# Designs tried in a protein design run: designed miniproteins, single chains, continued (4). Part 84

Each design is a single chain, and the fold is of that chain. pLDDT is the mean over its residues in the fold that is shown.

## One batch from the design tools (miniprotein)

Design m14903
Fold by ESMFold2-Fast:
Structure m14903 (fold): chain A 90 residues (1-90)
Amino acid sequence: MKEQLKKEYDEYVKKAEELFRKFAEVAGRHLGVDPGTVANEFKALMAELGPVEGARKFAEMLKDNPEAVELARKVAEYLEKAIQLKKQIE
């Protein structure tokens, strides 16, 4: 059932994207910068470290904001699940 795995992959990617948008808003408010600036910084970290480790590193940087940390950890969790599903599809 490769089609079911593809559907689950797409769902986890969409969940990660939704949570990332919320994360950028919360982190932007905490840091006093616009959400776009946070999104660009996060994308740069994910490009350097990979999507899961990049998300975890950003959570560490925002440790003083529990909401931002929780959102970043959820993004990392859903990205990790998506990567595992992609390996099963390939």
Scores: mean pLDDT 78

Design m14904
Fold by ESMFold2-Fast:
Structure m14904 (fold): chain A 68 residues (1-68)
Amino acid sequence: SMSEIERIRKEVEEIVDEMLAAMAAETDRAARQQIALEAEKKRQELLDKLPPDKAQEVRDEAHARLEA
């Protein structure tokens, strides 16, 4: 079975991937900003369930994914 940390990692990756796909399909700047803000809120809610050190690790991984 997947650990809680692994489950949250996967959910954060899915949020990032969905955000990137939605932003790529959207031509309106304000709508793209809204997509990004909603994704950030969802990620933060998931990260708040983890210990601070593990939350930072997952956050760093997500940032690396955004830069790829």
Scores: mean pLDDT 83

Design m14905
Fold by ESMFold2-Fast:
Structure m14905 (fold): chain A 114 residues (1-114)
Amino acid sequence: MSLEEIQAVMRAIVDSLLSHPNATIVSVLPDVERNFPDLLDIVPNPLSLSTIQSLIDNGEITSLDELEAQLKQLYDNYKKAFPKGSAVYVATEELYKIGSELIAKAKAELAAKE
């Protein structure tokens, strides 16, 4: 399997997440910093979906396992910063669940291309 094929699959997953109605809170780092300035006090290197997309495009994320780890880090960052049951926490948990399901589906489809 080529890096280019994996990059295309990973971009499709991130694009699907960016299209979700709850994505606005995690999509772009400048909006996260503007809306949640206290986040930087809890998480010194905050992630956004746009940051993850850039890491894919730069070849810094080269596998679905690495993409899954970055999405988990994004979720864990918000889990530290926001109370359980808050709108932001719930939206981030939902996006992480959707992302994990998309990654699992992609892994199964790629395994079938032996």
Scores: mean pLDDT 70

Design m14906
Fold by ESMFold2-Fast:
Structure m14906 (fold): chain A 77 residues (1-77)
Amino acid sequence: LSPEQQAAQAEVRRLALEVQNLIDNRAPFEEVEAQIRRTGAAIRRLLRLLHPDLTAEDEARHEEALAQAIAEARKIL
């Protein structure tokens, strides 16, 4: 992986850990949702760095996964 790809991957891991910390501490849903969306944006950036020819189908799949993550957080909180 290039240094840029490694940095993007590290950022995704850091943001995902923050989502878990917010859930573990029973943070307000709005704060958890905002952090999930931030993590989703970082994942999308990483995907584009790894796969510059990302298809519309791949993007739709990512958006569906993000919506599912938010729905799961809503059920827990």
Scores: mean pLDDT 81

Design m14907
Fold by ESMFold2-Fast:
Structure m14907 (fold): chain A 64 residues (1-64)
Amino acid sequence: SAAAVEALREEAVEEFKRRNLTTDDEIALLLAEVAARLRALGVPADARRAAVVATRRELLKLRE
């Protein structure tokens, strides 16, 4: 569901903040985990890609 996708994205953003992640490698690993969890929830590939892209943009903005 859209609510599950948004909850998972919010969880990833909070984990990024809590762990003080800063490197491109750390962001890539977190995004890979988000993608894997979305796949496990049965989210379609197009929606998974959109969610990962949106999450990456948010994490990069927080790193500024």
Scores: mean pLDDT 81

Design m14908
Fold by ESMFold2-Fast:
Structure m14908 (fold): chain A 82 residues (1-82)
Amino acid sequence: DELEKNKERAIRDEAEALVREFGLPRERAEIIARTAVEYFTDVMLNKKDEPVPQSVIAEEALKRGLEEAERRFREEEERRLE
């Protein structure tokens, strides 16, 4: 499956870039990358009838990835109380 292989590669590349560029923990970078790539792929496949620029989709994808990682990071911090 070409789509799945490309998605897995994109997730790993993005996660590695986030670790290298921002020094994020690998687990957090993977959450951001996975959420962003999944969102980007879903929009590109399901919204092809709308001429939405790829740059706009990429920005939304990154925003959603960051929000997801922040939410999970806060949950992890709360768990540290135990």
Scores: mean pLDDT 72

Design m14909
Fold by ESMFold2-Fast:
Structure m14909 (fold): chain A 107 residues (1-107)
Amino acid sequence: SKEEAIKKIEELTKKTKEQIKKLAEEGNIPKEKLEKLLELVEKITEEYIKFIEGKISLEEMVKKVHEIKNEIEEILEELKDSPVYEDLRKVFTDFLNELQKIVEEYL
């Protein structure tokens, strides 16, 4: 259902943000970069919820998420020398893959 899909997205987002915060502490990531990464996770979540609510098309959601993903990649590139760089990349990859599964189960 729509309500179940939104709940799963919100639970996944909370888990993802907690994982990012933990990695930021372990890797001594600057607070400004952490705050921006958390903001971008929220923006992706908002686009998926808008799609589930019927406010935007699937195509528009995919386009918006791709733009936000590019912003995440730019920030991650600045963190490439961090010991948590690969773990951060995996967290974002897993987040996007799980969001896609939720959408596919909803469709």
Scores: mean pLDDT 89

Design m14910
Fold by ESMFold2-Fast:
Structure m14910 (fold): chain A 78 residues (1-78)
Amino acid sequence: SMMEEMEKKLAEEAEKKREEAIELLRQVSGRDAWELEMETEAIIARNEKYEGTVLAGEKGEKVKKELEEKRRREEELK
């Protein structure tokens, strides 16, 4: 069904992003795999939240994360 295809596509894209992010971080940082996996899991979870915006992509991801963190901090200050 349509919903099953949407879930499959979403999961597949998340898996690809995870693998790419882990490999990239390992190449540039030289960190341990377990630490990289935890970091990429957090990134993937954030990416899923922002996937519908016009700022999608690497640059958009950075901006959207910063904006979300600022909004969270402002909400906590209430």
Scores: mean pLDDT 60

Design m14911
Fold by ESMFold2-Fast:
Structure m14911 (fold): chain A 81 residues (1-81)
Amino acid sequence: DLKEKREENRKKMLEEVDELFQRVKEILAIDDKYESMDEKEREEFIKNADEKEIELLVTGITIRQSLSLEEREKLLEELKK
């Protein structure tokens, strides 16, 4: 009984960690995509972006202000492991 509950809690924690990893990957991917765009592509992206895409972009910009490009690359490598 206790073993089953511990295993269930472990699976839930792993799922939560995986969801966080996927969110970070999405945030970094949209930020990298936006940074690779020219001025015209950026204007078109902002005009057509939904609320979720804008939230991810803003979060990515905020993270970038706190992290260097090298630190971001290191974070992506850790998420691949």
Scores: mean pLDDT 72

Design m14912
Fold by ESMFold2-Fast:
Structure m14912 (fold): chain A 80 residues (1-80)
Amino acid sequence: SELSEILKKTAEVLEEIIEELGREKYPDLSEEERRKAVHEEMQKNPEKTLEEIRKLAEKEKGEERKIIEEMIERMRESAA
């Protein structure tokens, strides 16, 4: 269905944004080490990490961006 395709694409875009964050912050680390570093930052300072993800999401357009921004806001509320 169209909804399933939108959700799948949104998940793919979010994953790409998280990978890009790891590449920007930890360019000298391996992909596996970057994933661990971003995960550690999320646990240590979720507000800062979510803001960095949101900032990268600003380059996205359309419905995927709106869904990602809503997810980030909900995660921020849960972390507070």
Scores: mean pLDDT 72

Design m14913
Fold by ESMFold2-Fast:
Structure m14913 (fold): chain A 95 residues (1-95)
Amino acid sequence: SEFKARLDKLLDQANKATSREELKEVIRELRKLVRELYEKLKDSDPKYVQALKEIEKDLDYLYENIDNYSMDTIRGFIKSAVEHAKQILEEVASQ
């Protein structure tokens, strides 16, 4: 899907990032993508919308606290968010 390709691209960008500013840009784009996803899914099962809102909340926390974590820890959080969003997309596609 378009969203899966965009998620994979953001994960690749995070893995190649050499600065916190580059990771901040990845988080910003990922937050935008998650918001686009819950807008598209807002009339679907509420559990998917709630899961996407929790991902957005976690990304907001990470963005505000980015200086408190190592680059590898930040990449780990981004990977977890991407993988969770991909799982939601697969579940929605299976219904």
Scores: mean pLDDT 86

Design m14914
Fold by ESMFold2-Fast:
Structure m14914 (fold): chain A 91 residues (1-91)
Amino acid sequence: SIAEKILKMSPEELIELANRASLELLRKNRDNPDREVALELVGQALRMIGAAEQIKINVENGAPQSKIKQSLADLAKELGLPEEEIKKILE
């Protein structure tokens, strides 16, 4: 399960994952001529990176486990994981 893998990752590994996923998203759509689609994809990439950075902030600041799980679920959502995987993170 991808959710189980995410739950075992360090904040640094999650940031690396978000950076790789965002780069892949932008690279796959590099030749898209639609500027509005390109802007939305950049927005999604920034949301992935921001979500991963928020997990690091929450962990370093000793946030409650519920808040850490919510930030993990937010990253999973931006990564395009199905609802079943997101629910596993929130358990």
Scores: mean pLDDT 83

Design m14915
Fold by ESMFold2-Fast:
Structure m14915 (fold): chain A 61 residues (1-61)
Amino acid sequence: SLTPEQQKLKNEIERLKKVIDELEKLRAQADPATQAVLDDQIAMLKERIEKLEKKIKELES
């Protein structure tokens, strides 16, 4: 079973994934300049998720 720390990290990952979904919907309706800004924001959030997933794996070791 997950520790409280691992559960908190998992909840944060799920929250960030929902934010990415919302930004991707906005991107679909945006002009090219706004799409570039949203692409950068989505990339940063995806990188943050990868770091959180790595932290969970480190806590499991």
Scores: mean pLDDT 86

Design m14916
Fold by ESMFold2-Fast:
Structure m14916 (fold): chain A 74 residues (1-74)
Amino acid sequence: SPQIQELQQRRAELQQRIDELNAQSDKLAAQIAAETDPEKRRELIFQEASLTAEIMLLFVEIKAIEKEIAKLEA
């Protein structure tokens, strides 16, 4: 089904974005661990929290797409 293929492609694009954000989060966690300036460390922690929130929202979108695929395959 073309509709299922489009949903699978969208899911793959969202998963790629999550993978990219996880890589950024790993780098940011290393920077936080090495940062000795309290103000800079606070800014990095805020950035990590923002990345975590974005990743969670993308997971919600993937779950919605998975439900739509399941309906179309039933």
Scores: mean pLDDT 89

Design m14917
Fold by ESMFold2-Fast:
Structure m14917 (fold): chain A 55 residues (1-55)
Amino acid sequence: VPAYEAESVEEALERFAEATDELIRAMKDNAPKEVLDEAYRRVLEARRILAHAEK
């Protein structure tokens, strides 16, 4: 999905949790820096969406 806009706080929380889990998994798998940087970027993006969805 190219757009990560969430309609609800619950959906935004789910996306944030998924992004965080992906980052943790990449760290455990000793992924290269590029993969870690991308995973971290997704976490920051999901957090921004969550902050905006929270009313």
Scores: mean pLDDT 74

Design m14918
Fold by ESMFold2-Fast:
Structure m14918 (fold): chain A 70 residues (1-70)
Amino acid sequence: GKEEEDEARKLADEYWKAEGEEREELKKKLKELAEKAFASRTPEQKAVLKEIADKLNEIGDEFEKELKEA
């Protein structure tokens, strides 16, 4: 659990520092780790995580709209 999260965080940091094809490869690795982590959860845990992710995305969209209208 925690080890996979720490690895994903490390890859994310490398992703933001990378460019071009290197960045694309890191994106692929991050997606694979996320899919494996999500697949290991129970249906109840998946539902909760999806709900949280959906709410965070909604907040992000609202914030972006506010910035564009300012």
Scores: mean pLDDT 63

Design m14919
Fold by ESMFold2-Fast:
Structure m14919 (fold): chain A 73 residues (1-73)
Amino acid sequence: MEEIKKLLEIMEKAGRNGVEPEEFIEILKKEGIKQEIIDFFENLIKGIFTKETEELMKKLEEELLKIRKERAA
């Protein structure tokens, strides 16, 4: 849960600064994000959708929805 929030913060900063996909992967590694999450983004960049990728996407959507509810309250 905490790692997903940190991931969303990194994504927000990367989007704001217009970082390339390869640089984004290096930022994730530098920030100590789990290899499973890094593999997910590498697979997305390559256009590969696995069961693990789908499952992590669902978890990210659920966490994002929770954050939106907390911010809207």
Scores: mean pLDDT 71

Design m14920
Fold by ESMFold2-Fast:
Structure m14920 (fold): chain A 83 residues (1-83)
Amino acid sequence: MEELEEKYKKLAEENADETAERAGELARIATTGSPDEGKQALEELAAMIRGAKELSPEIAAKVLTAASDAIREAIRAQRAALA
C-alpha cells in the first residue's frame, strides 16, 4: 500500500496530467465496476491521492478534481440508464 503511494507520488511529480487522468479512470472503475474491481480501484485511488498530497496541494487538487468529475459522470450515466 505504501508502495502504491510512493509510485503515484513519483508519477505525479513527473507528469501531473497523466496522474489526474489515471485518477479519473480509477474513480470510474470504482463507481461502475464489479465489487472486486471497485475495491481495488478505490484502494489505488486512495494511494494516489495520498501521494499527490505529499508532493503539493496543487497536484492533489488536480487529482481530486479529476476523480470527483469522473465519479459524477459515472453516477449520472448510471442514473440515465436506469431512467
Scores: mean pLDDT 77

Design m14921
Fold by ESMFold2-Fast:
Structure m14921 (fold): chain A 82 residues (1-82)
Amino acid sequence: RDSLIDQTLSQYRSIYSQVNTDDNVNIVINAVRTMLQTLSDDQIQAVYDAIVQAGKSDSITMQRIVGDVIRDLDAAYNRAQA
């Protein structure tokens, strides 16, 4: 489980850094880690597979996946703050 989360975060960091160069990468990665810890192992595996596939796809697909994860994260974060 922890190994799968770490591998998922490593892949996400890689694609995030290719489409974004801001100093927020560590904040985003830590927030994604928190979100992943609330998911089942099967859900984490599905996210990992999607990120790995996006990393081997075109830049538009990569940008879309990065944006989708950030939007889902913002929704989860706002839900936790309510």
Scores: mean pLDDT 66

Design m14922
Fold by ESMFold2-Fast:
Formats: sequence, C-alpha cells, structure tokens
Structure m14922 (fold): chain A 79 residues (1-79)
Amino acid sequence: VSELAKKLGELLEKAGITPEDIAERTGLSVEKAQHILDLLKEGIPLSPEDLEKIAEALRDVNPEAAQTARELAQKVKEL
C-alpha cells in the first residue's frame, strides 16, 4: 500500500494538481487537501472514503490517478 500511495502522490504532482484543485473538486478544505498530499508523498495510506472522493474527483481529469486511488482504497479495505 505504501508504494501505491507514493505513486498516487507522484501522479498528482506530475499533473500539477494543487491542494486547491483537490479541495475544489472534492469539497474538502484546502488544509485537509494539503494534508492528504503530504500523507501520500510519505507513503501513508488514506482512509478508503477520502481515496474514493479523490478517485471520483479525478475521473475525467487524470484517469490514471483516479484508478490508482481506487486500487489503494481497495487495498486499504483489505487491511
């Protein structure tokens, strides 16, 4: 799960997705969006709920990041 979390963080960074972009697309606060990005960079898995919100928000913008978020959510549920 840690490697997949880092991969998601890298995909978001390469796409130029900011905490403000995450907040606008998910309805989360900018502060929470920044915390999420920081956790992903450290390889820390998020809750399945937050990962599914990210996947839905990115579905049409970055399908690879959306799929990676769904895969990570599923693996976190298996823990």
Scores: mean pLDDT 78

Design m14923
Fold by ESMFold2-Fast:
Structure m14923 (fold): chain A 67 residues (1-67)
Amino acid sequence: MEKERKFAELGRALLTDPEKAKKLYEEMVKEGLVTPEQKKNIERGLELKGDWEKIVADMEAEKKAAA
């Protein structure tokens, strides 16, 4: 699906090329593929970058709760 493909590209770009990630994100917002919650998370990721460890820790905690 186009949405999944664009999110995959955005995820890769966030890791390797934040400028490209910002452009992809803007395109996805214009297409209505991004919810307000996802928009906040992506923008925070692009701006802060340094909170990646906390994001990973939060995801790990959710995974443990689901197990």
Scores: mean pLDDT 67

Design m14924
Fold by ESMFold2-Fast:
Structure m14924 (fold): chain A 114 residues (1-114)
Amino acid sequence: MMSVEEIKEQFRELVREELRRLGVDEETIERILEEAEPALEEAAKAYYYALKGELEKAREYLEKAEKIVEEVVKKYEPEGLAEKVRSALGLPLGMARIAVGVQVAIEEGKKRKE
């Protein structure tokens, strides 16, 4: 199983590559990643605990990640980068949401077929 740190590193690279694809310069990418670091950590924890079947913890960390992402997106509105930041940070959030959703579906399916 991947560690929280390994997941966070993968999420950081995913965001970096997406921002680069969207035409954001390297200096601005690193600034965005520094400000988004707490959101990436919470998203990585959400994904990790979803994979462990610890659904309540996964949901808590996902909610924290979403709140921090919205704060970071708002900081980049004056620079006209809010939509690019939202798109890039949406990738790790989307992965964490899918992992939580899959775990919910597994738990619900087991309850109904016993």
Scores: mean pLDDT 85

Design m14925
Fold by ESMFold2-Fast:
Structure m14925 (fold): chain A 90 residues (1-90)
Amino acid sequence: EELKKKIAELNKEAMERYQQALTDSQKERDKLIEEGQKKARELAKKHPENADEIYEKVLKEAQEKSDKYLQDRLTKAGEEAVKEMEEKLS
């Protein structure tokens, strides 16, 4: 009974930490996309003859980088949660 309660508490703590990491990672992803949009606008302004192509390329690169960042961070957060649970249950 006590062990089951401790496992439930550890799962709750791990889930809360994972949700916090998800929230923080989403904010960073949004920031990376916003920075990408700003860079795309600046480059398009400097090269008006190819503005659309430059904007699309820079935006795609920013989206790909932001998606990879989110995926890598979520993977790491999951690994950290598992490690903490294993250490506390040992």
Scores: mean pLDDT 78

Design m14926
Fold by ESMFold2-Fast:
Structure m14926 (fold): chain A 73 residues (1-73)
Amino acid sequence: SKALEEGLELARKGDAEGAVAALSAGGSDIRAGIAAGLAGIALGVGKIAGDPEFAAEGVVKAAEAGLEGKLDL
């Protein structure tokens, strides 16, 4: 999925907010949608906890899981 690829590239560059936006732009792509949800949760939890490392790692892991096909349940 192009949305998953773009999301992962942005996440690896440290653009967690851009990565969530790119994953969300995947529309009806279920894996991109799940990855966007998980990445958004990681970003939100990291902001609430004051843990930017957790936010960054969570967003990368969500995008990678989507691309690796680990999010099709």
Scores: mean pLDDT 76

Design m14927
Fold by ESMFold2-Fast:
Structure m14927 (fold): chain A 100 residues (1-100)
Amino acid sequence: SAAVKAEAELAAINAGALVQEFRELLPEDLYQQLMALVDAILAAVRADDLAGAIAHFDELIGLLEQAIELLSDNPEAVAALKKMREMIERVRARLRAALA
């Protein structure tokens, strides 16, 4: 699962970069929660805690859905966040398969 771990790390890094890009459009508390989850995913993956990484990805998807709703007036931001959510859902599915 070295490839799956690398993919999970990259997904978390890319999610963090996208969240930082939209920082000024997000409530500060939501921004901080999203960035904390990115850090938690990276820590879990690096510690070989794939179950913990999956739990943090589940939380991240929920917060991304909140961000999409809040930014509904910004079609470009909504499109980017939906694409990120879809990528995270695919990575989470591969992590779940690796644990089965």
Scores: mean pLDDT 90

Design m14928
Fold by ESMFold2-Fast:
Structure m14928 (fold): chain A 74 residues (1-74)
Amino acid sequence: DPQAVLDAARAAYKALMSRVKKLLDEKGYITAEDLEPAERQALGWYSKGLEAETQGRLDEAVAYYRKALAAHAA
């Protein structure tokens, strides 16, 4: 269960960051309007999850990643 959430979050985050990179490559900058509201909300939760994961707080990371995936599934 927790591993499945981590794997799903990593895949979704990678896809979102690929889209962010494409926008930066095409126009040299990114604004809030370049991302859907669901993507912006998900990105915030992914960043909190990554911070918790780097600090070894895996249960908190999973909770944040679940919020990110729920926001991103719009």
Scores: mean pLDDT 78

Design m14929
Fold by ESMFold2-Fast:
Structure m14929 (fold): chain A 66 residues (1-66)
Amino acid sequence: SLQDMIQSQRDTFLKHADSLKFPESVKEQLKKLFDQALASTDRAERLALLKEAQNLLHDAEEQIRS
């Protein structure tokens, strides 16, 4: 289900953030985006929030690698 996918991605992204030692502010933002996606009843909103989380993860990785 979409809910199971969101929960799985939340776990994966947060483990990845911990392994790369992301700032707490970035981890908190990721948690909020996933929590909003899980709380939403609108499929389009949930997918948009997942994309936002992916963008945040990508940007944070790029900053660490720079």
Scores: mean pLDDT 84

Design m14930
Fold by ESMFold2-Fast:
Structure m14930 (fold): chain A 80 residues (1-80)
Amino acid sequence: MEVVLDLDGPRPLGPYWTEEIMRTLMEGTRYVLTDPEKAKELFEKVSELYRKEGLPRVEVTVSPDGLRVSTSDGLVFRRL
């Protein structure tokens, strides 16, 4: 099963936290199939990083058809 990263919308221009957010999201997607609890913790870390920068909230949705993580900057992770 493949995880798709969909980058739509304005990307954060903050070089100090953009790499950490991307790295944390990619790490989270790797754990979606092997350790969903760890994936959830990593996605919650993304929410905290966005909150720290004053951006609108991040939402994580888990469904039978996959995991979706949506951010204010249009970052979407979904399982195919």
Scores: mean pLDDT 55

Design m14931
Fold by ESMFold2-Fast:
Structure m14931 (fold): chain A 76 residues (1-76)
Amino acid sequence: MKEEEIKRREKILNLKEKYYQKFGEDLAADRPHFKELLANRKFDPEAQERLTELLQRADEVKKKYNEELKKDIESI
């Protein structure tokens, strides 16, 4: 029992790492825009709203991968 539980935890950890990498890849396209908006927010208040939009997009991608991770864990 304990050995099977350890193996299950290892599979879960590997799944978390896999989804973490996918999350980083999906956000890679937004990184240049995020940096530009972050720099501009001190000079343009509207840039702060655009930053909020990008952060919301990142949060939605995170939620998506968390749901997929839960389904994959249930299949173990």
Scores: mean pLDDT 74

Design m14932
Fold by ESMFold2-Fast:
Structure m14932 (fold): chain A 100 residues (1-100)
Amino acid sequence: KKGTNAAFEKALELIKQGKFEEAAPYITGVKMTEPKSGYHDALVAYAAYLQGDEKTAKRLAEHSFKIATSKDALLLVAEIFEKLGLPEKAKEAREKAASL
């Protein structure tokens, strides 16, 4: 099974541009189509991080890491952990992604 999802990719693109409202329907789509991928929690964690909510970003990134069956979700989780100053957790997320 592939870890690629078009709604995830579009949501991530919009979040990186600060277009959080425009990203919302794609984040919802990801949750409905791929609930066990970790995509939803990874996207919401990244949006929270960019808005300065580091506690929510960490909590949701940790939850995404635990449930994720998607390589793309785990790579985003690794990026979030790196940005939060958690390089050991980022390494674990990359290693889990490599195993998928």
Scores: mean pLDDT 81

Design m14933
Fold by ESMFold2-Fast:
Structure m14933 (fold): chain A 98 residues (1-98)
Amino acid sequence: SAQDMLDKAQKLITQASDYLAKGDYEKAFTLLTQAAKLIIQAMFTDPSLFDQARSLADTVQQLLDDLYAKVTDPKLRLEIEIQLGMLDLALGVANTTD
């Protein structure tokens, strides 16, 4: 269900925050990317969960911004920028179809 996708995304966000705190930026990014995909899938699967999905997406965006500030690797910085752009676009599309 879409709710199960959001529940899984929340667990991934918690894990990503832990890896970010430990300085494992690549693992933090991987988990945030997985969480973002689940959030996007959930909001298009069940538009009634848009507010919950948006709240989790806002948390993912904040963690990606924090990660971007700490990362010096130009490839990872570019991947973070792409992920932020994709999530922002998906939120805009979902908001206009609801």
Scores: mean pLDDT 86

Design m14934
Fold by ESMFold2-Fast:
Structure m14934 (fold): chain A 59 residues (1-59)
Amino acid sequence: EEEEILERYEKAVKRLKEKGIPPTLDNLAKEIQDIEGLSYEEAKEAVEKGLEVLRKRRS
């Protein structure tokens, strides 16, 4: 559940790093959209969930 959300987020971050693109929310959402075939809104929600999981683990 949380592990899958985090894995999706990290996969998008890795791809952006490989391309030299900054991992902004918009860039991450577009990358997830391409990987998963989701709508932009669904991809944006996936990024937000990934960030929430990271914040909880950091705290």
Scores: mean pLDDT 78

Design m14935
Fold by ESMFold2-Fast:
Structure m14935 (fold): chain A 107 residues (1-107)
Amino acid sequence: MTPEESMRATAEALQKALDYAKSVGASPAVIAKLQEAVRIAREAERLARQGKNKEAFRLAAEAFRLASDAYDEQARQSSGDVKFDLEIQSSLFYMAASVFRTAAENE
């Protein structure tokens, strides 16, 4: 997978996260954090297309960290299957942030 393909996949994953949060009636604060995560991910995609891979991976890590924080916040306000799904996705976003932070350090 190229850096450009990875950043596009990141932006698409975070857009889906935003769409899901809206579908479950997430708080305005959670929606705002996810909108910022999508914006940062789109900037990462733009930087990857310019060959600025280190900067792109750093921004991808920040975007996933924001998405993890947003989902964790919404999970605390949720119950049942929605809470469980948000907690799992938050953990996965946190792991993705760690992966991209390491990738940025190796550029």
Scores: mean pLDDT 89

Design m14936
Fold by ESMFold2-Fast:
Parts: sequence; C-alpha cells; structure tokens
Structure m14936 (fold): chain A 98 residues (1-98)
Amino acid sequence: SEIEEELRRLVEEYTAEEVREMIEEAIAAAPDEVSRRYIRRVGEPVLRAVENKTDEAIKEAAEYLKKLEKELKEIYEEAKKEPSSEAQKAVFREKLAE
C-alpha cells in the first residue's frame, strides 16, 4: 500500500513533536473550518503511528486513512450535486463533523 509506505517513511524521518508542529501549522494556515477538520482527521492517525513507531500502528493508521479517503470521495460526490459553492461547503462541514 502506498499509504502504508509513506507512513513508514514518516515514522522513520520525524519525531512525534515534529509531526504535531506540522499539523498545528497546517491548521493555522487552513482557509476554513472544513480544511481544519480534514487536517485533524488525517493528522491524528499519522501522529499515533509516529508516536508508537510499530508496524501494527502503521498498518492501523493506513487502514483508517484508506477508510477516510473512501468517506471523502462519498462526501465529494454528494457535495457536487449542490448548485452553489456555499451549499457544497455546507455538505462537507456537516459530514466531516460526524
């Protein structure tokens, strides 16, 4: 899995503190609440994998991220049916809050 290989690279290259700082900086730079929620959802499993530095934690994080990718694709398909960008953003805000 490409996601698992990338997570393994991150676990080897970075400390938990460095990853936490990257997540916080990404959240601070995010243009809206939808982007902030997405960063938190991706960042949490990545941080856990780096904190634990075990093959099992990497696999668990990769599996969660694959499920998140599928969920985001489903949200995107629902959002694009809405006639305005504001209505599309509302779908993302509602679904990502779950």
Scores: mean pLDDT 78

Design m14937
Fold by ESMFold2-Fast:
Structure m14937 (fold): chain A 72 residues (1-72)
Amino acid sequence: SAEEGKKIYEEELKGRVGENGEGGIAISLRGMSRDALLKMIRDGFGHIPAFRGKLSDEQIEALVDYLLTLNE
C-alpha cells in the first residue's frame, strides 16, 4: 500500500532524495513510470541503492506505489 511505501520511503530514501521525492539527489523521482520506478528501486540508480536484497518484492512495490502518488 502507499501508506506502507511511505514508511519505507522515510526510513530508506528520505535522507537521499528529500521529502516528496525531490531535493537530495541529481534526479527527480516525480514523473517516472511504474516500470521505471520498479527498475530504479530494484536495481539502483545514482544515489539510490539497489533494494532487491534489502526489501521484499512486496515492499518494493509498496514503495513504488507511494512514489507514484507524488507524480499526481
Scores: mean pLDDT 67

